# Designs tried in a protein design run: designed miniproteins, single chains, continued (4). Part 104

Each design is a single chain, and the fold is of that chain. pLDDT is the mean over its residues in the fold that is shown.

## One batch from the design tools (miniprotein)

Design m15836
Fold by ESMFold2-Fast:
Structure m15836 (fold): chain A 76 residues (1-76)
Amino acid sequence: SHLEDAEQHVRHAIASAKRGDLDLAIRAAQHALQSLQQSGEDLPEALAHVQQAIAAAKAGDADAAIAHLQKALEAL
């Protein structure tokens, strides 16, 4: 399902960010964002946190990216 795909991509983004691979974390978070949008579910908090995680990772802030990805996972 799109929600299971989103969860898997968020978990992959967290693991990538934790090992310092922010480029891979951004790609995984973008895949999570796409899966959330395709789910048709009203998950505005999960969507917002994935978007904030992408912004943080692009700024080089791994800790902020991980925190937002964890909040996205909680909101799924």
Scores: mean pLDDT 87

Design m15837
Fold by ESMFold2-Fast:
Structure m15837 (fold): chain A 110 residues (1-110)
Amino acid sequence: LIPSPYPPVEDLQARFGLTPEQARELAELLSKIADALNEVTSEEQRKKAIDTVLNILKEKFGLPDEVLELFRKLLENDADTAIRLVVELMREGVTDPEEILKRLKEALEA
């Protein structure tokens, strides 16, 4: 059994103040985005997928533009690591923008 890389719906609801429906929708969207990024062979399609992820993070999680720009750089260089980092942050309940920024910088330096 391979465990799902995405957090449970209940974790998304509790950590981000989402309804059960919103948390389920977000988990499904993150899964589809990960699959889409793995299938992308065109630079144009990759940029569109990255923009979609950043819009979700901005609109549903309220991340500041500085954090979104660092996340964009991480997605452009290593999309799998970026998605894993978001999943781990959500799983740990990290909502502090400064802590998110710190972890993004550490991932970019690694």
Scores: mean pLDDT 63

Design m15838
Fold by ESMFold2-Fast:
Structure m15838 (fold): chain A 51 residues (1-51)
Amino acid sequence: MTEEEIEEREKQLRDAYLNNKDYIEDGKLVKVDLSDEPPFLRRRRLREALA
């Protein structure tokens, strides 16, 4: 998977989470169905939410 593709996909998914406005609560990521998202991107978001 190309880095450019990962970046674009991350932006799209990030926008979806932001639209919900509840994607981060108490340092927790409100998980939308991430079955279609690679673990790599999911871990990035978890670390970002914890930070």
Scores: mean pLDDT 56

Design m15839
Fold by ESMFold2-Fast:
Structure m15839 (fold): chain A 78 residues (1-78)
Amino acid sequence: SLAEALERAARDVEALGEKALKETGSKEAAELLKEAARLLREAARALREGDEERAAELIEKADKLAKEGGEIARKALA
């Protein structure tokens, strides 16, 4: 289901942030990716409650943060 996919994405995003923090000390990347993971989990919950509109808004916000945090993390890990 989409909710399960969002929860998997949240775990992946959170793991990337933790790796960046542990290996490089990048707090900025970790904070952005942690917030993205939180929003993805909230989106999964909204979908389970039948609120597809709220889920879409949360996914859009999470995607923006994941893109920004992911870029910082990948540059820091390179």
Scores: mean pLDDT 86

Design m15840
Fold by ESMFold2-Fast:
Structure m15840 (fold): chain A 120 residues (1-120)
Amino acid sequence: SITLVESGGGTFKEGGSATLTSKISGDLSKVVEVGWYRKAPGQPEELLASIDLFTGETTFADSVKGRATISYDAANSTLYLNLSNLEVSDTAVYYPYALVFEDGKVVTVYGEGTELVVVK
């Protein structure tokens, strides 16, 4: 019932910035947390950034700490990830996610992913 539709991927220059967005739709009363995973070539999946929707608490992976911001616009149900000072190592597929509380359990729903390519 929850769906995520992402945008903002593409090819960017090293040292630039990118903003990824995800529109979240469905029964938003059940969404407890939103964030972004990424999968870089030859690397494991990493949880890049999150927002707890009850507390507003944010987390960031050490790889992007100080370069990333995450925000959620509740009025438009839109999740944002801004990455500044882009590195070639930021080249990855970025997946928005939502943690949904259903039937006494937490279920993770993912978007289909958007590719970010950073070139020198």
Scores: mean pLDDT 88

Design m15841
Fold by ESMFold2-Fast:
Structure m15841 (fold): chain A 83 residues (1-83)
Amino acid sequence: VSGYPPDTSSVLGQPPLPGQVRVKITLKPGVVINTDILNYIQSLGGRVVKLDHANNEIIAYVPKDKVEELEKQSFVEKVELID
């Protein structure tokens, strides 16, 4: 069919790009996952792979050099590197 989307890879199926790391972002108590947080991660050159509303956590690929900048944000409790 001629109308297929241009993207040939899945966000979940694609490994981190060179220089990216997979992180678990734990939000501060009282902060909920919202569009502004997701847009911020994307603005860092990151890519959200999973949202965990039950644990208030986001799993994302982010540039390694942006992890410290992300951790300094007011909505972030902590950022953990995951394998």
Scores: mean pLDDT 74

Design m15842
Fold by ESMFold2-Fast:
Structure m15842 (fold): chain A 70 residues (1-70)
Amino acid sequence: SERDKVVEEILKELKEVYEKMLSLSDEEALKVAKEAKKLHDELIELVNNKASVSELKKILEKVKELLKKI
């Protein structure tokens, strides 16, 4: 489904965030880790609550913005 595709894309982008964290300073890595965890927790809640594709795309945009800052 379109929803499953968006969820898979979010998880792929989050994986890239975690991989890039390995190249950051401890202070920057901690900040990124906290934001990534928050977005991952929000994704889990949205999936469990059967949220709209539009709400999932908002999380995807936030993850992509986080990835750009790394």
Scores: mean pLDDT 86

Design m15843
Fold by ESMFold2-Fast:
Structure m15843 (fold): chain A 55 residues (1-55)
Amino acid sequence: MEKKEELKKLLAEMREENARIDRYYQETGNKEKAEQLRKEFEDRYAKKVEEIQKK
């Protein structure tokens, strides 16, 4: 159950970060920066998911 709870928390964090990036784009109109931020966080969280799955 611990592993499932960690994954749920990670998914919630990912959704919050994604929403934050969307708000950044709406606030600034800087599409290039928003896309960069999204790719960076997706890469980071993909690695975290893999690490959790190894447990």
Scores: mean pLDDT 78

Design m15844
Fold by ESMFold2-Fast:
Structure m15844 (fold): chain A 108 residues (1-108)
Amino acid sequence: LLDAVRAAADAEAAWTARALAGARSEADIRAVFEQVFTWVQGLIVRAAALKDRGLADVAVELLRRVAAAVEASPNVPPDRKAEFVATLEEVIAAIERAPTAVVEVPAA
């Protein structure tokens, strides 16, 4: 299970980087974040249900990679980069405090 989830997280991170690089509007950027947060929320719920810290760790790793992709994107406005990175860091901190509890991931 964990190896398959890690492979899926790698694919999600790669997709996010490409989608942010190709984003042409705020709606495109919001759609990317909505998909990422939906995926992460599903993993967090599963981590809580299974009491599996490894699944929570994968979620944190993905969110850190998404933050790096946001910082690297030339298409995300600078003011929005700071806001998105701050939101991602808040979610990471919440997961790290309670890795097997359900953490609310914002709808982007």
Scores: mean pLDDT 76

Design m15845
Fold by ESMFold2-Fast:
Structure m15845 (fold): chain A 83 residues (1-83)
Amino acid sequence: MGGAVVGDVEAILELGRKGDPAAVPPLIRLLSHPDPRVRAAAARALGEIGGEKAAAGREPLERLLSDPDPRVREAAAEALAAI
């Protein structure tokens, strides 16, 4: 269970739950991560922060709507609905 990738996903989701706007720039960087699980988690976290605080993530999330992984596309669509 607690491998680096799984630990990274949980840490990313925790940043979203805290709603800290300081987490937005590192979450935007994670939208380009090679692991689709990390990209999906970063998109969900940005959506959970939501609104004005996550507005800088809007354009990167729109690019993820064309991601090859359907999970990443779904997470990006949900996040964009919250921003």
Scores: mean pLDDT 80

Design m15846
Fold by ESMFold2-Fast:
Structure m15846 (fold): chain A 68 residues (1-68)
Amino acid sequence: GEEIKRAAKELVEEAKELAAKGTKEGLRKAALLLTAAGILAAAAYVEGDEEAAEEVIKAVKEAAEEIE
């Protein structure tokens, strides 16, 4: 659970940095990284780690709202 959570948060942080560049390419890459983090959250749910999944989903949602 913790490894998936850590990996997903690293993707979210990289997405934020790419989006902060303000380029169309940066925004596209940020969207792909947030999608990957969402897939990791889904994997955590399947494994029964609902707390890790919810924490990752919250981070993805907050990053997406910051980018919008």
Scores: mean pLDDT 80

Design m15847
Fold by ESMFold2-Fast:
Structure m15847 (fold): chain A 65 residues (1-65)
Amino acid sequence: SPFEKGRQALAAGDYEKAAKYFEEAVKENPNDARAYMGLAFAYSKIGDKEKAKEYLQKAEELAPV
């Protein structure tokens, strides 16, 4: 799945690839909080603090209380 490919890319340090795979994951399931967490982490590692914050906030909106 795109989510698993994103996780593998994170493990390999390929943060740009991880972001692309997690973007595919959220396109397939827009309610997948884990995929938004993956995007937040990937963008944090890239150094895009603002995108990381936006995706983290989206994940928190979708996460169980």
Scores: mean pLDDT 82

Design m15848
Fold by ESMFold2-Fast:
Structure m15848 (fold): chain A 84 residues (1-84)
Amino acid sequence: SEALELLREALRIADTDPLRAARLVREALMILLKQAETLEEILRLIGQILRVIGAEFDLRVTGDEAAAARAVREIAEDILREFG
C-alpha cells in the first residue's frame, strides 16, 4: 500500500525533518481519503488531516521541531493502527 509506505517513511524521518514527515502523512491521508468507502472513515481521515495541519501550524509559530516530530509520529502511528 502506497499510503502505508508513506506513513512508514514519515516515521523514519520525523525526528530529522518533521516538516517533510508531516507532508508525507498528508499525502498518505489523501490516498486513504480517495479509497474511503464510508462517511465514518471520511470524517476520521479529515480529523487526522486537521491534526497534521495543526502540527505544521504549531511548528511555524513555535519553531519547536521536537514537539512537531512527536506530534507527526503520534498521528502516523494512530493512522497505521486504524487503517493499516
Scores: mean pLDDT 90

Design m15849
Fold by ESMFold2-Fast:
Structure m15849 (fold): chain A 72 residues (1-72)
Amino acid sequence: GDKKKALELLAKGSRLVRENKYDEAIKYFEEAIKLDPNFAGAYRGLGNVYMKKGEFDKAEEYYRKAEEIEKK
């Protein structure tokens, strides 16, 4: 179901981050969140990619969102 698809998208996004393909990685993480809005891993993925892009304020927002979800 949607959880399995979200995990597959997270895995693809994470691989793209390792390949420095940040804009493509963002698309996969955004699609994972669209399928599972409570998917902390995808928000952490967005945080990691924005950190690597030097967009620290965006990275902090996404890390905060992941933390919020993981506390529930």
Scores: mean pLDDT 86

Design m15850
Fold by ESMFold2-Fast:
Structure m15850 (fold): chain A 84 residues (1-84)
Amino acid sequence: MAATVADTIALASGASHEEAAEALAAAVEEVLGRPLSEAEREAIRTGSGAEVLAALGLSAAQLAEAVNRALRRLGVETKAGPPF
């Protein structure tokens, strides 16, 4: 994907890039059950979906769940639609 995951969340929610990145980081911490390192947080802030998957060792399903949780944190109701 050409866009960053945080940019995609920001566009979908109307939040800033920084708010989207923080919401995604918190959601990934919930999905993994552990705190993220500074390098992992930077990968979330700047990375495409593929880069985030590689940096964090996530499955596509785990990233999709984290994105859905981040959108809910930002007040977006996730409807049935295409996966990220």
Scores: mean pLDDT 77

Design m15851
Fold by ESMFold2-Fast:
Structure m15851 (fold): chain A 88 residues (1-88)
Amino acid sequence: AEEAKKLLDEALEALKAGDYEKAIELDEKAMKLMKELMEKAPEEAREEALKILREAYEEASKEEDEVEAAEIAVEGYKKALDVLAKSL
């Protein structure tokens, strides 16, 4: 979970710096790690994590500012990662 959280923080910093290509690359690496945790987690933890991600996406989609939207999404991903890690 910690490596994925670090990659998400680095992706957010890249986005704030205007390095969109690097932000996307780092986000994809973090999502790969999250997917691996989801595959190992029990069903209940996966369902809770997916609910957190859906709610974060809905909230982020309401933001007009790309960075503010990304900050909401990153916080949702970190919460989902914590749920998955605690289930293992």
Scores: mean pLDDT 81

Design m15852
Fold by ESMFold2-Fast:
Structure m15852 (fold): chain A 65 residues (1-65)
Amino acid sequence: SKAQAMSLVGEARRYLKQGDLEKALKYAENAIKVYPSPMAYRTLAEVYRAMGDYEKAEEYEKLAK
């Protein structure tokens, strides 16, 4: 559901702030799997950017539009 995906996005953003990029990535990927949304794609883009993967970050940022 969208509500479940929003919860997963919240978890991904929390781990991103903590610097736990591996957990942030897993939660962001699961959010998209449950319900693809602009916020979920934007969060995944932020995780890839933090990991130094600018190509994937740009790709997912475009999907967020």
Scores: mean pLDDT 86

Design m15853
Fold by ESMFold2-Fast:
Structure m15853 (fold): chain A 87 residues (1-87)
Amino acid sequence: MEELRERAVELLEKGIEAVENKDYDAFLDILYELQRLIDEAEAQGTPEAKELARLISEAVRHLVEAYETGDPEAIERARELVEKLKA
């Protein structure tokens, strides 16, 4: 659980950086890794793991929105979820 959370935070922070830098190749690689973490968290089957998967999925949705639209508010929503994952 803690390893999955730490890896999710690292990948989400890299995802935000990739979107801000318009490094779309890096962003797509990060998105793939985040989807694998969601699958791993779901496979754990605990309520805590399901909540982790939900938070990662929500952050990914905001990052994809920022990537597609360039909306800075979507980036800020992703940052808020990263902070929530760190707490």
Scores: mean pLDDT 83

Design m15855
Fold by ESMFold2-Fast:
Structure m15855 (fold): chain A 75 residues (1-75)
Amino acid sequence: SVEAAIASIRALAATGPSTLVLTALGMETKSPVPEVRREAALALGSLGDPRAVHYLRLALGDPVPEVREAAARAL
């Protein structure tokens, strides 16, 4: 479910910036569900890790304004 995906994203972000966490959150920025992409962008931003920058740059071009806003705030 969307709720479960968002909960997983938040739980991963709380773990801290490992390669596994960054890769998993980066994949979620490509989710077909806009709410999931938005939460993934916010989660990547919360980690403050420069390895997240390439995913956030892609999210700046997202068709949904709320996802673009999340990415911009995260950078």
Scores: mean pLDDT 85

Design m15856
Fold by ESMFold2-Fast:
Structure m15856 (fold): chain A 97 residues (1-97)
Amino acid sequence: ADELIEKATDALIQGRFDEAIKYAEEALKVEKTARAYTILGMAYYQLGDYEKAIKYFEEALKLDPKNKVALRLLSRAYEKLGQTEKAEEYRKKADEI
């Protein structure tokens, strides 16, 4: 799991979002972690797929409700979709951590 997460993180940092998605999905098959879901959310967010980004950030928060990165990016993804009320809700949750 850790090796796949490292590969996914490296791909994400280098802007190889398709590879980041592939490695994070492979990591989830081994173990469902908040980190793997957060990487998927970040990759889809960077690709402009805000609906998928939201889905994966919400899965990350089910496993780690205090994941500040997931809360902040979920807020931004909702803002991109014009869902201002939900964006403000998640921004406030992130600021409380």
Scores: mean pLDDT 87

Design m15857
Fold by ESMFold2-Fast:
Structure m15857 (fold): chain A 62 residues (1-62)
Amino acid sequence: MMTFEFTVDGVKVTATVDGTDIVLTSEKPLTDQQEQKAKQKALGLALEAVRKQLEELAALLA
């Protein structure tokens, strides 16, 4: 499970990613378009974090 904080169109959003499930918490209600953008950003950040963790683990073992 991973949690990310970012903004979509000036609205602060906290996204929790657990497998295929994405839970969004925002300071203001999101439009459908903003919710879609937030989910896309959360997935991108999750994939980037996994990639970096694998690279860092490989470096620590050297």
Scores: mean pLDDT 79

Design m15858
Fold by ESMFold2-Fast:
Structure m15858 (fold): chain A 98 residues (1-98)
Amino acid sequence: MEERLERLEEEALRRAEEEARRLAEERGLDAELAAAVAVGLTRFLNRLTRRYLEKLVKEGKLSEEEALELFRREAEENARLSAEFGVAVAEVSQRAGE
């Protein structure tokens, strides 16, 4: 389970970085700031999700396969939302004169 979770996390982090950079560049915003925020938030949210799912597996409330499927879906959503948030931070930063 742990190695498979790590691979899913790595994929989500890559997607968050790539999407945040692309969206920021399309809008003439700070792509480095957008990507850094997106990656940081995705990593934080995924760690919370992972800890919760690992606890449920240890308590016998979820199978490892069910936890992996839930983590995959949540990690993808976390990456998408974090990319949007990163772009929003870059936009606010630009408007604030930073």
Scores: mean pLDDT 86

Design m15859
Fold by ESMFold2-Fast:
Structure m15859 (fold): chain A 86 residues (1-86)
Amino acid sequence: KELEEEIKKIEEEIKELEKKIKELEEEIKKLKEELEELKKEDTEESKKKIKELEKKILELEIELGVLLIELGVLKLILKKLKEKLK
């Protein structure tokens, strides 16, 4: 029963993490679209906004990378726990 509860908890954590990853991917996509629009303006103000937006995109891409690693680890743990149930 304890092992089954641990499996269920990890499956829920995986679902929450997959949801966060999807939301982050969508946010990055929107910011990249904003970046392309700003590149068309060729003003001093747009250049400052481009630099800030590129920094935000990089920070979110790093966060996405960390979440993808966490997802991989949780999936590995889940697989090992399910193997123990046999």
Scores: mean pLDDT 85

Design m15860
Fold by ESMFold2-Fast:
Order: C-alpha cells, then sequence, then structure tokens
Structure m15860 (fold): chain A 64 residues (1-64)
C-alpha cells in the first residue's frame, strides 16, 4: 500500500532527525507519517505519531 510505504519513509526520516537533535524536523516528519498511516487505515499508528509529533514540538519549544 503506497500510503503505508510513505508513512514508513517519514517515520524513518523522523527517527533520524530525532537522533540528530533536530526536534522541529522530527515533529514535522512524524506529523507526515501520522497523516499517511491514517490514509492507509492504520489508525493506531496515526494516533501514536500525532502524539510523538506533539512531544517533539514541545521539546523544540523548550530549547527556544
Amino acid sequence: MEAKEKGDEYFKKGDIAEKEGNYLEASQYYREAARYYQESGDIEKAKFFVEKALEYERKYQEKL
């Protein structure tokens, strides 16, 4: 499924950004992953990545 494959790609990009300390980029990639997982019907993964995106957006704001 193309949407699931896109979700997996954005999840991987988010994981890399997270490891590099790029919390804003990680948050943005996790939001994209959540969107694609929702389109693929994987609602549990979509919810997980929405929450993860919000977590990293907060971490980014804490560094400002």
Scores: mean pLDDT 83

Design m15861
Fold by ESMFold2-Fast:
Structure m15861 (fold): chain A 68 residues (1-68)
Amino acid sequence: GEVEELAKLLVELGVPEEEARRVAERAVAEPDPRNRNKLIAEALGLDLSLSSEELGAEIMRRLAEIRR
């Protein structure tokens, strides 16, 4: 499901499995995409002063790097 897929991606990005699952559950339950991006970014240790769009772009960039 969506939670399992997001948790797997977070683990691939260096988030511990237990934390990744917790963050994925919270993010999937969050209806606002901006808040979802911030939850994911916080788990990844990204700069939370960035916009939701910039955080989303950085997440996608990191996913592209690890899937080579």
Scores: mean pLDDT 78

Design m15862
Fold by ESMFold2-Fast:
Structure m15862 (fold): chain A 105 residues (1-105)
Amino acid sequence: MEEKERIEKIVELVRKVYEALRNGDFEAADKAIEELKKISPAVAEAVRRMVEAYRSLDKEGKPFKPRKPTPEEVEEAKRLAEYLGIDAKSVEEVIAALMQRIAAE
């Protein structure tokens, strides 16, 4: 897959996750994460953890625990940040900024 097409598909799937979470449709969110896993395991894992944090927040009030990113996650964050014009250092930060951008539309 061309890099442009790959990133555009990631953006489309992140948008689907955001809409699914907004509608409380966790099944649709999980399906979009499975599609993300096929094109970017790093983005899929970041989004999965954000969905778990969202669900956990309703019960424990703590979104998620910080962790050390893998080299692959660092490289993916850099590619996404550069392409999308987002000032972010982690995949989680890129996805959070992208979801905020989607919410502002």
Scores: mean pLDDT 75

Design m15863
Fold by ESMFold2-Fast:
Structure m15863 (fold): chain A 66 residues (1-66)
Amino acid sequence: GSLEQKAANLYTATALLAVGGYLDGRISEEEYEAFLKKLREINKIPDVEEQLKAYEALRDEVAAAM
């Protein structure tokens, strides 16, 4: 469904943003590892709407850290 696709897209976008920030030296290794841990925890959320909201919040958190 469209929500599942949105969640998958946000996961990928957030992961790439975190990788880019780390490789560019904009976030520390500790911040990068914390963001990856949060991504893994959100991926375990069974409710797609909750998962989507959590990925959106994490993407914004990663962007704000840079």
Scores: mean pLDDT 88

Design m15864
Fold by ESMFold2-Fast:
Structure m15864 (fold): chain A 70 residues (1-70)
Amino acid sequence: SSKIEELEKELQREVKKGVEALRKGDTKSAKEHIEKAKELAKELASLLPPEKREEVLNALLERLDRVLEA
């Protein structure tokens, strides 16, 4: 779906901005971008079939948390 593709691109952009902020030592900005990415992940997951929704959402949130730990 084009909506899913748009959300995936927005999610990737927010992750990239978060990583760039971390490289500059701006942990506050990095956390804000990753929080936006988490909101996009929840929207994306809501468009998936119910059987896949929780597993995909949990995997995405875990990956996003790992970005802040790196």
Scores: mean pLDDT 84

Design m15865
Fold by ESMFold2-Fast:
Structure m15865 (fold): chain A 59 residues (1-59)
Amino acid sequence: SAYQEEIERLKEKYGLSDEEVEEAYEVARAFAKAAGLPESYVDPIALVLLTGESLARER
């Protein structure tokens, strides 16, 4: 998906590890399940979390 492509760009630009990406996906899946959202929301939620982490590294 387009969201997965953006996550790969963030990995390359900010040096995010596979472990950090996996952790964001675990949080995204837990949130989607708790909120009753379809699985299609997992990728965009993970992207939002990883974008926030990336921006925090820039101040």
Scores: mean pLDDT 81

Design m15866
Fold by ESMFold2-Fast:
Structure m15866 (fold): chain A 68 residues (1-68)
Amino acid sequence: MEYAVTAVRRELEEASRATGRVSDEDIAAAVAAIQAGDYARAREILAKSVGERVADGLVELARQLEAA
C-alpha cells in the first residue's frame, strides 16, 4: 500500500514540476482515492491533470502493487 502511493505521488510531483498541470490538491485527492481502492475516481482526477493514457498507467501500477 505505502509503496504504491509513494510511486504514484512521485510521478505526479515530477509531472507537476515539468508541466505545472498537477495541483497539490489533485495529488492528495488521487492518493486518497487509491488508498480507498476507488481506482475509477483516482483515474478521473489524474486524467484531468496528466491525461487519460498516463492516468490509466498510474492506476494500473497502483492496482498491481496492491495485488502483490
Scores: mean pLDDT 71

Design m15867
Fold by ESMFold2-Fast:
Structure m15867 (fold): chain A 87 residues (1-87)
Amino acid sequence: MHTEEEREEFEREVELAMITIRASVTIPHPVEVKEKAEGVYEATVVGDPSFTATIKKDGTITLSRPLSELPPNPADRPSFANRHLAP
């Protein structure tokens, strides 16, 4: 008992997960990924919503601005030093 929609939803979830991983590798900041059009995803930097990246199903990434214009990664800042992690 499966609808075509259920199958497509599962495939879309897998694709979104892969796109999210690719965005996280390319952009060293927390990002929120959303589908803007069929096979086109937009990653928005949580700390700078004016910075976006367009990611296509084919893995092509287009940045709205160069990565050098991003603020320092919050996870890399001394003030956010690993509170719960002690090596």
Scores: mean pLDDT 67

Design m15868
Fold by ESMFold2-Fast:
Structure m15868 (fold): chain A 87 residues (1-87)
Amino acid sequence: MEEIEELLEKAKKALEEGDYETARELLKKAYELALKEGKEGLELLARGLGEMARIELELRRPDISPEEYERLLAELERAQAERLAAL
């Protein structure tokens, strides 16, 4: 689907620019469309990138605790590994 690929490209650009909120929304939309169209590979890719964007956004919270930071960092590493495996 053209729309899913377009959303993934825009999301990747947003991640590169550090716009994690926009990236998260675009990846969520791409994931929902991929799920609807039965595009398993694109669905997994969008989900993995969406998790990375969510975690990066949470890591930027000013009042994050050390325990929460370690948990989110581990989640980010897992999401990065999962994204790489989906490629």
Scores: mean pLDDT 71

Design m15869
Fold by ESMFold2-Fast:
Structure m15869 (fold): chain A 64 residues (1-64)
Amino acid sequence: SLEELLEELERLEREGVLAAIQGDEARLKQIQARTVELARELARLLGVEPRDDREARALANSVR
């Protein structure tokens, strides 16, 4: 659902900040990839097709 998707995005955002602070590049890359997947799913639910990963991330950030 939309609510569950937004909750997962918030969780990944918190984990991403922590990974960045700790310098865990491998974990940060995994989190970024998952965030893009969820952002594309969110865009699909909203009837929007993002042009690239950057636009998908921006859309996810703007909806919360």
Scores: mean pLDDT 75

Design m15870
Fold by ESMFold2-Fast:
Order: C-alpha cells, then structure tokens, then sequence
Structure m15870 (fold): chain A 61 residues (1-61)
C-alpha cells in the first residue's frame, strides 16, 4: 500500500471513530469537518501532482 493510501485509510478510520464518539453533536461535526478537509487536501495534492504537499500531508497523518 502506498503512503498516500495508508494516510487515506487512517483518515477514514478517524472519521468512523468520530461518528461513534460519545460527544456533543457540535464537537463531532467539528472533528468530522477536520477529517473531511484533511482527506480533500490530500486528494487535491495528489490530483495536482504536488508531490511535496502530498508528502507533508502524509507525514502529518
């Protein structure tokens, strides 16, 4: 599995964990938004061929 695929898997798992989190709706929504943003940023870096940005995002997951 590529580093990008591993990072996406971690982000998706984090989103699933947040959906099952026993927390107020506002907190869950904030965490879900962060997870979705991280996934979109990584997907966009890959789509644009920005290997440096993709590598930074992978390292931060």
Amino acid sequence: MSPVEKALEKIEKGIEDVKNLDAPESLREGLLAKGEEAKKELEEAVRNGDKQRADELVSNV
Scores: mean pLDDT 77

Design m15871
Fold by ESMFold2-Fast:
Structure m15871 (fold): chain A 57 residues (1-57)
Amino acid sequence: MSQAELAEKYGISVSQVSGIRTLAEELPDEVAVDYIMRELGLSREQAEELIEQLRAL
């Protein structure tokens, strides 16, 4: 799955997906999830799913 497909699925920009991928690699999962929820307005479940999918890329 591409970053563009993830961006469309979650209603965010490709640049935001790229930034989140970098944060997910550098930060603990809990911190990355909290960031995604605050900045993108996603639920905890959606934020956790996005991180998992980005790590699979």
Scores: mean pLDDT 79

